# Designs tried in a protein design run: designed miniproteins, single chains. Part 29

Each design is a single chain, and the fold is of that chain. pLDDT is the mean over its residues in the fold that is shown.

## One batch from the design tools (miniprotein)

Design m1046
Fold by ESMFold2-Fast:
Structure m1046 (fold): chain A 56 residues (1-56)
Amino acid sequence: SNKKKGEEYYKLGKEYEKQGNLKEAINYYKKSATYYDEAGDEEGARKSSEELGKLL
């Protein structure tokens, strides 16, 4: 489901961020936000967008 994909990409974003790979972290947080938004998961989309805002 799109909600599950949002969660999976959010976890990947966090993992790359921990590794210091900010380009990949940003890419996965963007994908996470998109999938959460497509699923109508406002909380998930908000969380992903907040993480993006910290890195941009």
Scores: mean pLDDT 85

Design m1047
Fold by ESMFold2-Fast:
Structure m1047 (fold): chain A 71 residues (1-71)
Amino acid sequence: MSQEELDAAVAIVALASYLTASKSAGNEEAAKIAEEALKKANEAYDAGDYKKAKEIAEEGIRKVKKIEEEK
């Protein structure tokens, strides 16, 4: 894999872990944000836009963390 592809894959896996944690915690708002971000990140990855996939995944993680900090 290219470095960009690997970086995107790592970010997507991290986002998926946050989705699982949010679901386990019963945080429906955080889970929904993570799910939407994961879908968009996977769409970008499948299109070969690894930079965009990484950016979407990292933004999703930031939004999930912010929601968890507010509750």
Scores: mean pLDDT 82

Design m1048
Fold by ESMFold2-Fast:
Structure m1048 (fold): chain A 61 residues (1-61)
Amino acid sequence: SASELEKKIEERAKNLEKVLKEHGASKEEAQRIAEEYKKLEKEDPEKGQRFGVQKVIEVAE
């Protein structure tokens, strides 16, 4: 889709993937987490945001 909302979700997912990789996640793991984040964010933005934050914390320490 070319909607602005979907574009913003895609950019947030790419940023999440980058942050996860910077904290030691593999490329494959970061991509899988980013894909799951996109699905959650589209259905429930609050759950998506909490999921993203939780995964960064888990990967960082």
Scores: mean pLDDT 80

Design m1049
Fold by ESMFold2-Fast:
Structure m1049 (fold): chain A 59 residues (1-59)
Amino acid sequence: SVGERSEELVRRAQELRDRGTPEDLEEAERLLREAFRLQNEMAGSEEEPEILREPLPRP
């Protein structure tokens, strides 16, 4: 999830940078910042999936 999202952000940012308009460059930088933030969180916070499922309560 986080990895896939960061990859998507990087991909979109690269496309925006390729277009090269000021607005696209600003958006690309924003997306790259977000992607790097997510990657940094993943690298520093290796958090396992939270298994908070409660078994079906028998009423």
Scores: mean pLDDT 68

Design m1050
Fold by ESMFold2-Fast:
Structure m1050 (fold): chain A 60 residues (1-60)
Amino acid sequence: MYTFVVTAPSEEAARRAAEEVNELFPDTEARAEGDKVVVKSSGSLERAIAAALTAMGLGL
């Protein structure tokens, strides 16, 4: 299991990023904690990295 924490520009952006990651990456659990998005993947490291990068891209 891989865990990444990414910081969003706002709590609203973090929430939207977590929702998008959960929709796009079925083996990944993403949750918003304030302005941060916690991304956990039970799959591959590659998938976890892709999910974290997607979260960082939302809200820019």
Scores: mean pLDDT 74

Design m1051
Fold by ESMFold2-Fast:
Structure m1051 (fold): chain A 76 residues (1-76)
Amino acid sequence: MEERLEELIEETAERIKEEAEKLGIKVSEEEAREGARRAVEQAIRAAREAPAEFDALLARADPLAREVAARAREIT
């Protein structure tokens, strides 16, 4: 499980950097990874605590947040 969690964090961090760069925002690798870790951990907790509410929240989330949350479900 930790292996897949670290992979999800790495992929999420890379996507955060790509999206930020497209908007002209410079984000360090460390900042992106920190943000990714926080987002992934929160998504895992939300999916475990309230699955139905989590699905409703995903329908309203931005594409990146939705993708991170969907993948967080796969590793729990």
Scores: mean pLDDT 68

Design m1052
Fold by ESMFold2-Fast:
Structure m1052 (fold): chain A 73 residues (1-73)
Amino acid sequence: SVLERFEELIERLEELIEKEEDPEHRKRLEELREEVERLKEEYLRDPSKETIRMALLLALSGEAFLIERQLEK
């Protein structure tokens, strides 16, 4: 279900946050988790395909950000 996808993404972000020792990277991961939580709450109030797409886009954007930061070092 869509709700399960949100929960899986949040769990992944939480795992990344726990493993991340760089406080700046960790802060960005925490910001991403907060945004995903916000979208999940919005989905629970008003489920829509657009909300799902936004959640997926946010997840991809977060992944791209992490890759970019890794490549910089």
Scores: mean pLDDT 71

Design m1053
Fold by ESMFold2-Fast:
Order: structure tokens, then C-alpha cells, then sequence
Structure m1053 (fold): chain A 63 residues (1-63)
């Protein structure tokens, strides 16, 4: 549901920020952007869009 999508997107954001600190700037930047879009979609109740953005964030981070 939307709550699970939000928690997953927030986890992705934390992972992306950690990766940015390790020097993977471009991948981390894309991951952060997609994770933030996923969080926004989840807050609006759009679980489908939240899932899509979370998957894009994960892909950008290489996971």
C-alpha cells in the first residue's frame, strides 16, 4: 500500500544520500531525485507512481 511505498522510498533516499557521500555523485543524484518523487507520489496516495519511482531510484543506485 501507500505506507509501504513511502517507507521503501524513504529507505531509498537514505541509501542514495549515503552513496553520494561515498563519491558516486551522478548515480546518487539520480537516485535521490527518483526517491524524492516516489515519496511525493506516496504522500499523494499514488502507490503505483511511488513504486515506479522507487524502482527507478534502485536502478540508478545499481541495486
Amino acid sequence: GAKEALEEAEGGLKGAEALRESGADEQARMGIEYAKKGIEAAKKGDAEKAREYTELASRALGG
Scores: mean pLDDT 74

Design m1054
Fold by ESMFold2-Fast:
Structure m1054 (fold): chain A 60 residues (1-60)
Amino acid sequence: SKELIEEAIEIVKESENTLEAASNIVTRLYKKDPELAFKMSQIALSSETLEEAIEKLKEL
């Protein structure tokens, strides 16, 4: 959902690196939507920078 994507983007903005962002996306969003949370965490992990992760999440 759009709300969960926006929450994931905020998590990325609060994170120091893409691994931390991916971990926090899973731990905070998994209970709400496990499939989308895992997908968004994979986007963060596959990104070279936090800015790249944010741009890719916006495309969802």
Scores: mean pLDDT 86

Design m1055
Fold by ESMFold2-Fast:
Parts: C-alpha cells; sequence; structure tokens
Structure m1055 (fold): chain A 70 residues (1-70)
C-alpha cells in the first residue's frame, strides 16, 4: 500500500542523510517528483539508482514493486 511505500522511501531518505550521500538523496527526491507527476517508470529508475548508491537495493526493489502494483 501507499503507507508501506512511503515508509520505505522515508527509510532510504534517512539513510542518505545519515551517510551524507547527497547523490542518493537527490535521486530519492527526483523519484518522488516523477511519482507525483505520474511517471512511474522514471520514479522506479530513480529509486533503484538511489538504492545502488546506498548499498540498499533490497529496499529500492520493494519501493519499485509497490509502484508497479499501483
Amino acid sequence: GSSEMASKITSMALLAISDNNEDALKKILEGIKAFKEGDYKKAIEYFLKAGELLGREDIAKEVAEYIEKK
């Protein structure tokens, strides 16, 4: 559901802030913007890239699955 997706995105953002990983945080923000604009494919690409940068592809894949399920 949307609450579970929001929780995972929040976890990724907190990890990016904690790690001082500005590139990952920028990708998370771009992913949120793309999702808000209805560009789900672009949102998935940004969140997966953020997951790679954070070493947390597991969380990023969960976010992508939530977006794909609507």
Scores: mean pLDDT 84

Design m1056
Fold by ESMFold2-Fast:
Structure m1056 (fold): chain A 57 residues (1-57)
Amino acid sequence: SAAALERQMQANKIGNDALDGKLSPEEFAEKLASLPGVTPEQAKRAADSIAAQREAS
């Protein structure tokens, strides 16, 4: 649906902002968790992934 596509695009923008250094992993998790259809578990996994990338750098 259009609503599902819009949510996916919002999630992608949040991810891009985090990769650009505009969001901390904590802010990234909070913004993802605010989206309809995103579980807190999914948001935490995404934030953990960003944190792991930072640690590996």
Scores: mean pLDDT 74

Design m1057
Fold by ESMFold2-Fast:
Structure m1057 (fold): chain A 74 residues (1-74)
Amino acid sequence: MEEELEKVLKELDKIKDKELAELAKKVVEKWFEQELKADISKLAAELTKDEEKQLEIEIAVALALMGLAIEKIE
């Protein structure tokens, strides 16, 4: 779990928009802290009221998770 969190955070560090990367990291950290039971969209909404930025955070998190999933496909 902690190792998976570190890998996701590292993928998010590749985002050139550092503000978006930091917001996405906070969403992922809270999501892992809540044992993946939290809704990503709700966590994004708690960090910013900008609906476009909320969507960008959700997409960034989804892409990072998808990248890690591809590495684990046998």
Scores: mean pLDDT 74

Design m1058
Fold by ESMFold2-Fast:
Structure m1058 (fold): chain A 89 residues (1-89)
Amino acid sequence: KVDELEKEAQREINEARAHVAAAKIYSKKDVNKALEHARLAQQEVDKARKYADEIEKIDPERGKKLRSEVDAVQAEVDATLAEIEAKKA
């Protein structure tokens, strides 16, 4: 069960990072598309955090490690949103 939850969390993390990359590309050409990709990245981070919470109840060490990874991706989303807002003006 934990291995399945980790796979789902990692999938959400990978999708979030893909949307962050897309948001950065679009920030130079289409701010509305950049913001949409950042929004999708945030949704995927939220899902990954939920999986990390479920894993932590079963295996606290694995859950905490995954939560740390989710927090790192959240920081990437936050930085990307700041970059988009700076370019919007």
Scores: mean pLDDT 85

Design m1059
Fold by ESMFold2-Fast:
Order: C-alpha cells, then sequence, then structure tokens
Structure m1059 (fold): chain A 86 residues (1-86)
C-alpha cells in the first residue's frame, strides 16, 4: 500500500467515526478524531496530499471546537475524497 492509499483510508475512517460521534453530540470526540486524522496525514501522506487536505482538516478542527459538528464531518469527508483522487 502507498502512503497516499493509507492516508485516504485513514481519512475515510476518521469521517465515519466523526459522524457517529457527532450524532452522539460528542464535540470533544470529534476534535480528537480530527487531530488523529491530521497526525495520520502528516505521517503517511505525500507532499501533494498534505498540501491538498491540510486546509480542510484545519477548517474541520475549528468547526468541531465551535460545536459545528456536522460542518466538521463534511470537511473530513471532503478531505477523504480529495485524498482518494491523488
Amino acid sequence: LSGDEITARALELAAEQARRLAKAGDSAGVVRVVDQAIEAVKLYGSEETIKAVTPLLEKARAAAEAGNLEEAVKYLEEAAEIAKKV
């Protein structure tokens, strides 16, 4: 598996987990999932993937901290789709 394939799968799983936590109203949980996704992208992602998804993950983190959980999940889902296309 390429690092970008690992990154795309990690973002997909993060979006899925964040959606479940958002339905439960767990804002702190969503923030943790976004932080874990950022860590995985930095560890496994190519320079191209990192540059493409980092702004979306920063927006997801800010949304989650503000309690805008549905918005945070949407940014994670967008990041996962972009990572799949790299």
Scores: mean pLDDT 85

Design m1060
Fold by ESMFold2-Fast:
Structure m1060 (fold): chain A 92 residues (1-92)
Amino acid sequence: PAPAELLSPTERRILEYLAANPDRRVTAAELARALGLSQSTVSRALDRLVERGLVEKVVDERGVTLYRLRNAVGAQMRVLAAEVEAELRERM
């Protein structure tokens, strides 16, 4: 395995948010609002996540930049998100 590629706290929070919505494409502005962060902070973190191959960057027909989890990572994160939801339901 590669040496531990430590995620920043911002990168981790973005991945956790995307894992809850793995099939959804989101803008940097939407992530910034959801996470209570500046759009510039989120954009820099997203660029690093795209470079790491964890997130894919797509541009729609209107030129809007959208982000989502890559298929291999998305599938794994969906399982983790479902397990967290099940654990929360068991505690309620």
Scores: mean pLDDT 70

Design m1061
Fold by ESMFold2-Fast:
Structure m1061 (fold): chain A 92 residues (1-92)
Amino acid sequence: MEKLQREVEAAVYYLAGVVYKLNGDYEKAAEYFERAAELAEGEERARYLTEAGKAYFKAGDYEKAIEYFEKALEVDPENEEARKLLEEAKKA
């Protein structure tokens, strides 16, 4: 089914984002995490949006970090990690 194909594609984008993040290329990491989020839904989508926000925060783009943490909370309001990171980004 199409859902399984999207889940596999999302995982590939997520892994690419992790590789770029480990290499210190936070802007590209964020781009790949955004791509993963576009293909995911529910808690998984919120997780990828949170990872994109974390990458923007590391890149020094606090405005985008806030935007992505807020998007994660729109998808999953109970996401404790996104909530804590949103508070941290607003203080930066």
Scores: mean pLDDT 85

Design m1062
Fold by ESMFold2-Fast:
Structure m1062 (fold): chain A 77 residues (1-77)
Amino acid sequence: DPSLLAFELGVKGYSQKEIYEELKKKFPNVKIEKSRVSKINSFAKGVREVREHGPRPDLSDIDVAMYLIAAGVERLK
């Protein structure tokens, strides 16, 4: 699943370029759009910020749920 791999690499701090190259190596037969990688990396940065800085008082339970739902949606793309 290229979207799941892209998200995991983004959470680990890989750049958009590094993620794209890894996806091309592991999924050479899958058409991967750079714009999709960019969107996935944006969500991954949000998840990483929460992990690095702990619970944020400006994030509601709904916002946390939205991050999890967005990650699930990206996995299905």
Scores: mean pLDDT 65

Design m1063
Fold by ESMFold2-Fast:
Structure m1063 (fold): chain A 90 residues (1-90)
Amino acid sequence: ISEEDLEEFRELLRRLTEEDPAARAVYEAWLAEDPAELLRELVSLVLVLRSLGWSVDDLAQALQTRYGMSPAAARRLATFLFELADKVYP
């Protein structure tokens, strides 16, 4: 995971803070604590989920259920994480 990937993740979280007010506190907490460690954890999770046959849609549903994210926000985050996982660990 590069500095560029981390900045893209931070920018995504900032946008989601504005576009998904229902889960704003979650995004703000993620930005305030350690977004680099969170990104590493989420990519590691996606690698495991991918090996178990999970799709982007499956992860998006889980994000909606666990964090109260909107469907659009959950899909954006899930897509970003799967694309990053595929780029870093093809």
Scores: mean pLDDT 86

Design m1064
Fold by ESMFold2-Fast:
Structure m1064 (fold): chain A 64 residues (1-64)
Amino acid sequence: MSEREQLTQLAREDKEAAIELAVRLLRELYPEDETALLVARRELSAETDPEALAAAALALRRRL
């Protein structure tokens, strides 16, 4: 299953767990950018739609 599908499914069941997973995946790619990870967590926390949250997480990974 793709990362997007996993994040979308998790966000439907537990938004907080989905945000934690997304931030963990971002930290693996960008462990030195603490500020970017804090901004990402805040942006993902503002999303109310599971699909939008998953899309935003993937967009952040591409932008960083």
Scores: mean pLDDT 73

Design m1065
Fold by ESMFold2-Fast:
Structure m1065 (fold): chain A 61 residues (1-61)
Amino acid sequence: AMPTKFTVTEDYTGATANELSLKKGETVTVKKVLDDDHVLVTSVTTGKTGLVPQSLLSPLL
C-alpha cells in the first residue's frame, strides 16, 4: 500500500489560490494524485488542502 503521509523536503510558496504554501519539515497527507507533477494534499499543521508539486514530497518512514 502507498504511504499517505509525506514530509515536505523544502520551503514552498503557492503561486495560485489553489496551491498550498508549506515549510520544510512539515507533514502532509496525500488525498489525490492528479497527474505526474501535481498532488492534492492536506497540511497536518494547518488543516488546509491544496496542490503542490509531487517532487516536493518524501514518504515518511
Scores: mean pLDDT 75

Design m1066
Fold by ESMFold2-Fast:
Structure m1066 (fold): chain A 77 residues (1-77)
Amino acid sequence: SSSELAAAAEAGMTPEAVAALEPLAAEADEAIARKDYKRAAELLRRLAELARELAGEAAAEYLEGLAKQAEEVAKKQ
């Protein structure tokens, strides 16, 4: 798990929600590590949608913020 899942857990995600979202979060982490910010933004948007159902609005808003940041970085590439 990277900064995305760790920060979402700090924002109030339960361990069960973290475990359920981990495979998608790992794909997002890999995309960021490869500087594929377009892919990372897509994955973070999907992660935020699932997090809204499993962990609530604060976790979803945090992940949507990360997706927006990734989208802005992708536009500059």
Scores: mean pLDDT 75

Design m1067
Fold by ESMFold2-Fast:
Structure m1067 (fold): chain A 56 residues (1-56)
Amino acid sequence: VPDLNGDGVIDAADRAALRRIQAAFGLPDDGVPGPEALAFLQTQTPEQRAFVASFA
């Protein structure tokens, strides 16, 4: 899944999910996606899909 909501837009719900992902990977859980956080979500598609599916 390239988008957390499948909308192609990072909204409040996506930000909350990103914060949980950030905390799980040891990143600051500000809910603000940095370039590294966005890059790893996009380039780590298999891990991203499995991880997001566990929350969905």
Scores: mean pLDDT 56

Design m1068
Fold by ESMFold2-Fast:
Structure m1068 (fold): chain A 100 residues (1-100)
Amino acid sequence: EKKLEAEIELGVLEIQLAVLITVERDHYKREDLAELFEKALDAVIKRVNELIEQGKYDEAIKLAREAIERVREISRLVDQGKFDEAKKKVEEFIKWIEEK
């Protein structure tokens, strides 16, 4: 039950970040942002899967849900054309994940 919930939350987050990578690369031609979103995706997959492998499902779910909300805020900045603010928030997101 809890393992499946963690895997579903991670799947949602993976889709959100994959969409942002595509939008930045293909529509806005912002390779710098696309590369940062790829780094964010790799970092979150690694950390959430580590927690799942350790049986820490509640921690994995909580981390994935918080990551989803943070990515939603970044997506709003992208939608508003605030790319410098979005870049800063992605860098802060990567640091937050890596320091967990």
Scores: mean pLDDT 87

Design m1070
Fold by ESMFold2-Fast:
Structure m1070 (fold): chain A 94 residues (1-94)
Amino acid sequence: SGHDRGIQALQRYLDQLLQQGQQRGEPNIQTARDYFQQGLDYLRQGQLSQASLYIGQALSHLYGLTSQLQDPQRFQQVQQDLSQLSQLYSDALS
């Protein structure tokens, strides 16, 4: 179904974000991965609010360490893009 393909696309997007984080030398990649995996599990269960919270936590860990360098624009943009994706999946699964 289209919804299953959408979830797979999100999985690939989140994996790409983790790989980019590794290339930047972010130290908490494993923590971010764990939160992403939990968020995806909630998405598969149709628990969209929990999914958004866990994915948000993953982004916080992935980009929170970069934010201590006073560069809020990029992680703010990434969080906005993910919020848009979460909204699209919320609408698609509702």
Scores: mean pLDDT 69

Design m1071
Fold by ESMFold2-Fast:
Structure m1071 (fold): chain A 70 residues (1-70)
Amino acid sequence: RMDELLRELGLEARRMLEAGESSKEVAERVGRRLGEAMGLSEESQKRLAEHWSTLSDEEFLKLIEYWESL
C-alpha cells in the first residue's frame, strides 16, 4: 500500500539524515525510490527526485514526519 511505502521511506530518510546525509541528497534518493515504486518512467522518476531535492531542510523534515505518522 502507498501509506506503508511512504512510512517506510520516511523512516529511511530520517535514518540517513541522522547519519549526516544532506537533506538534498536524501530527498533526491527518496524521490527516485517513490517514483520507482509508483511505476513511473525513468524521466518521471528523475523529475520527481529533482522536485523533492528543491525542498528546504525544514519542509523536507515536516514531510518526513507526516509520512512517519501514516
Scores: mean pLDDT 78

Design m1072
Fold by ESMFold2-Fast:
Structure m1072 (fold): chain A 66 residues (1-66)
Amino acid sequence: MVELEVGQLARAVFDYTGKNADELSLKKGEVVRVLEVVDEERVHVQVVADPSRQGIVPKAYLEPIE
């Protein structure tokens, strides 16, 4: 599968509720930009429609859209 990279756009494929203070809650269909690859399972992202919303989300909840 295509891995997420810094600068890449991705879309939430499921709703995600952040569990920690540094995590971002997303609704299915929201578009985000990858700011940083935190580890093998997580990325730091920013919501394209609302750049004030940013945080860590699991890669499994995102699909790349370039």
Scores: mean pLDDT 80

Design m1074
Fold by ESMFold2-Fast:
Structure m1074 (fold): chain A 92 residues (1-92)
Amino acid sequence: SKEALEVEVEAALDLMRIATLENIADSYEKKGDLEKAKNTYQEAIKLADEAIERYRKLLEESTDPEAQAVLERNIKVLEEFKKDLEEKLKSL
């Protein structure tokens, strides 16, 4: 469906943005800049939270079963990603 495809594209872009921030934060941690690493992980977590909230809203409004399946999958992926980011932040 067109709705499912639009959600897939948006989710891919959101995941790329969050992953880029994770890579930047990991690089700061490796360099020993723990303050910048912490701030960058917190920004990545914030973006994940904002994406999860947006997708939950879309899921409540959607009547397309294909779009619902894509939204449910991407919410789960983002929740798992957020958990990993929170564990990295806690280990600093």
Scores: mean pLDDT 90

Design m1075
Fold by ESMFold2-Fast:
Structure m1075 (fold): chain A 74 residues (1-74)
Amino acid sequence: SPLQERIDALSVEELKELIERVTDELVAHYRSRGDEEGVAVLERVRDLGLELADTDPDAARVMALGLVEMRAGL
């Protein structure tokens, strides 16, 4: 898919920036709806994703794809 190709082309730094941006957008959305449990989960997902970008970039790319698709479904 065009989205997967774009994510696969990102550097580790760009991948981290994408994970931060998408999780921040999702956090803002869930916070606006009063879903504080969803906010807490997404904050943990952000932290995990940033760690995975350094330790297992392939896993971080799969997670970033899922996060971007989740944001697109809003």
Scores: mean pLDDT 88

Design m1076
Fold by ESMFold2-Fast:
Structure m1076 (fold): chain A 89 residues (1-89)
Amino acid sequence: MKEKAEQYIKDARDAVETAREHLQRARDLESKPGASREEIREATVHYVAAGLEVAAADFYLDLAIKYLGKETPEVKELRAEVEELRAQL
C-alpha cells in the first residue's frame, strides 16, 4: 500500500515538473519579439501538453490519497503546485 502511494506521489511530482517545463517553453516562445506562426503554434502545443500533465498530476494525487487513506503534507504541497500551474494555463 505505501509503495503504491509513494509511486503515485513520484508520478505526480514528475508530471508537475514536466508541466513547468512545457509552460516555461511556451512562455519563451510567446515572449520572443517577432515570433513566427510556427513558434506560436509550438507554444500552443506546449500549453496543451502542460495542461495534460497538470490533469495527470491531479489523477496521481487522488490515487496516492486513496492508498494512504489521508492527505499528507507532501500531497497538499503538490496539490498547491498543481493549482498554481492550472491558474497559469
Scores: mean pLDDT 86

Design m1077
Fold by ESMFold2-Fast:
Structure m1077 (fold): chain A 65 residues (1-65)
Amino acid sequence: SEKEKEKQRILDLAVEAIENIKTDPEKAFKLLEELKKMYENSKDPEIRKLIKQAIELVEKVIKEN
């Protein structure tokens, strides 16, 4: 479904951001900004919750590195 594809995209962006924190921090921050824009543009509460959790996870990993 469209919603399942959107959830997968959010997870893929979060994983790619985390993988790039040490090797390409500029890319990691751009992917984090893309997640933040997706949060602002999303009106689905379930999708917004997932994006917020993804943002918080990426930010936590950045702070620990």
Scores: mean pLDDT 87

Design m1078
Fold by ESMFold2-Fast:
Structure m1078 (fold): chain A 71 residues (1-71)
Amino acid sequence: VEEYIKKAEEYYKKGLQYARDGNWKEAAESFRKAAEYYEKAYELDPSNPEWKQKAETARAGAEALERLAKL
């Protein structure tokens, strides 16, 4: 589970860096990958709701950035 959390955190950090630089497409892709890894972590340890919450937050962020990139 730790490996999925580590990957999720790495992608989340990359997403924030891309967003700061105005690279909305790359930021959205990074947040989407972060959400996928947080969701995998939650599937392995469903007793910890934090991972599900982080996955939902990252996914929402990706959707918002994807909409921004299309505007």
Scores: mean pLDDT 80

Design m1079
Fold by ESMFold2-Fast:
Order: structure tokens, then sequence, then C-alpha cells
Structure m1079 (fold): chain A 69 residues (1-69)
């Protein structure tokens, strides 16, 4: 979970650099999650809604890390 959150922090920086405030807000909400199952569910939902390839890659890596935790 800690590694998944670190990857999400990197995805958050990319979203902020792109000026996507709604995406950045959603990623910040994910960073507050302490339950791995809830994190996996929310990551799957956000990944399905995300169009930017760079942010999508970061979310997919975070999902993989959360599933391995």
Amino acid sequence: LEEAKRTLENALKVAEELGDEELAKKIRELLKIEDPEEMIKRLQELLSQTRNPAVRTGLAEALKLAEEA
C-alpha cells in the first residue's frame, strides 16, 4: 500500500502539471485511503475514467502495487 501511495503521489504531480484540478482532487482522495480493498476499487474506477496516458500509466502501476500488498 505504501508503494502504491508513492506511485499515486507521482501521478498527482503529473495531473497538477497538466492543470487537471478534478483529476488531482480525485488522486488526493485516493491517498487518504487506508484499506487496500477500497484503494483497489477506487483505483479501478479512476483508471476507467482517465484519458491521459501518463496519468493512466501511474494509476495502473499503483493498482498493481495495491493488489500485491
Scores: mean pLDDT 78

Design m1081
Fold by ESMFold2-Fast:
Structure m1081 (fold): chain A 70 residues (1-70)
Amino acid sequence: SAREAALEAGRKLLEVAETTAGPYTVAGESNKEKKEALEKGDEKKAKEHEKRREEALKEFEKLVEEGRKK
């Protein structure tokens, strides 16, 4: 019973981590790709990566705010 409850809690924690980590990781990767594009002088690609980063950060903020509200 106690072991079963601990496994269930662990599973839910992993699900939350996976849900929030995804958007955060995408934001970080997009920022790195934006920097690389700017170094290469590719302004169009830099703008695409910035938009992707902003969208990922907004999604991350929504998930964090939902968690904060419980």
Scores: mean pLDDT 72

Design m1082
Fold by ESMFold2-Fast:
Structure m1082 (fold): chain A 60 residues (1-60)
Amino acid sequence: DDEIILEANKAGVETFEKVRAEHPRTASSPAERAALSDELAQPAIKTANKVMKELEKKKA
């Protein structure tokens, strides 16, 4: 369902914003920014996938 995808994406974005807030302005070089980007993306993706799985299970 589109609702499940929307909620999962929302949770992922919220996770990304929280992790970013924990590391404000700590990536001052291009290499550090690239590494930080990958690190921030992984928790958000994992959170979105987990929420999607739980919502699908609940609304099956």
Scores: mean pLDDT 70

Design m1083
Fold by ESMFold2-Fast:
Structure m1083 (fold): chain A 64 residues (1-64)
Amino acid sequence: SDFLEKLLSYGLPEELAEELYEAVLAGDMEAVERLLTRAVLDGLISPEQAEELGREAKKFIASL
C-alpha cells in the first residue's frame, strides 16, 4: 500500500508505521492523530511531516 510505504519513507519505525496503517484502515482518525503526535514528541518526525501524513490519512480513509 502506497500509504504504508510513505510512512516508512518518513523514517517511522516499522511497528509504528503498521499501527498507523491499521488505524487508517479502521477509519480511526483519533488514533491516527494520537500516533502522529507521539511520533513528533519522540522526535521521529517533524510537526510539518505529521500534518502532511494526517492529510494523506484523511484522503486515504475517504477513498475506502
Scores: mean pLDDT 84

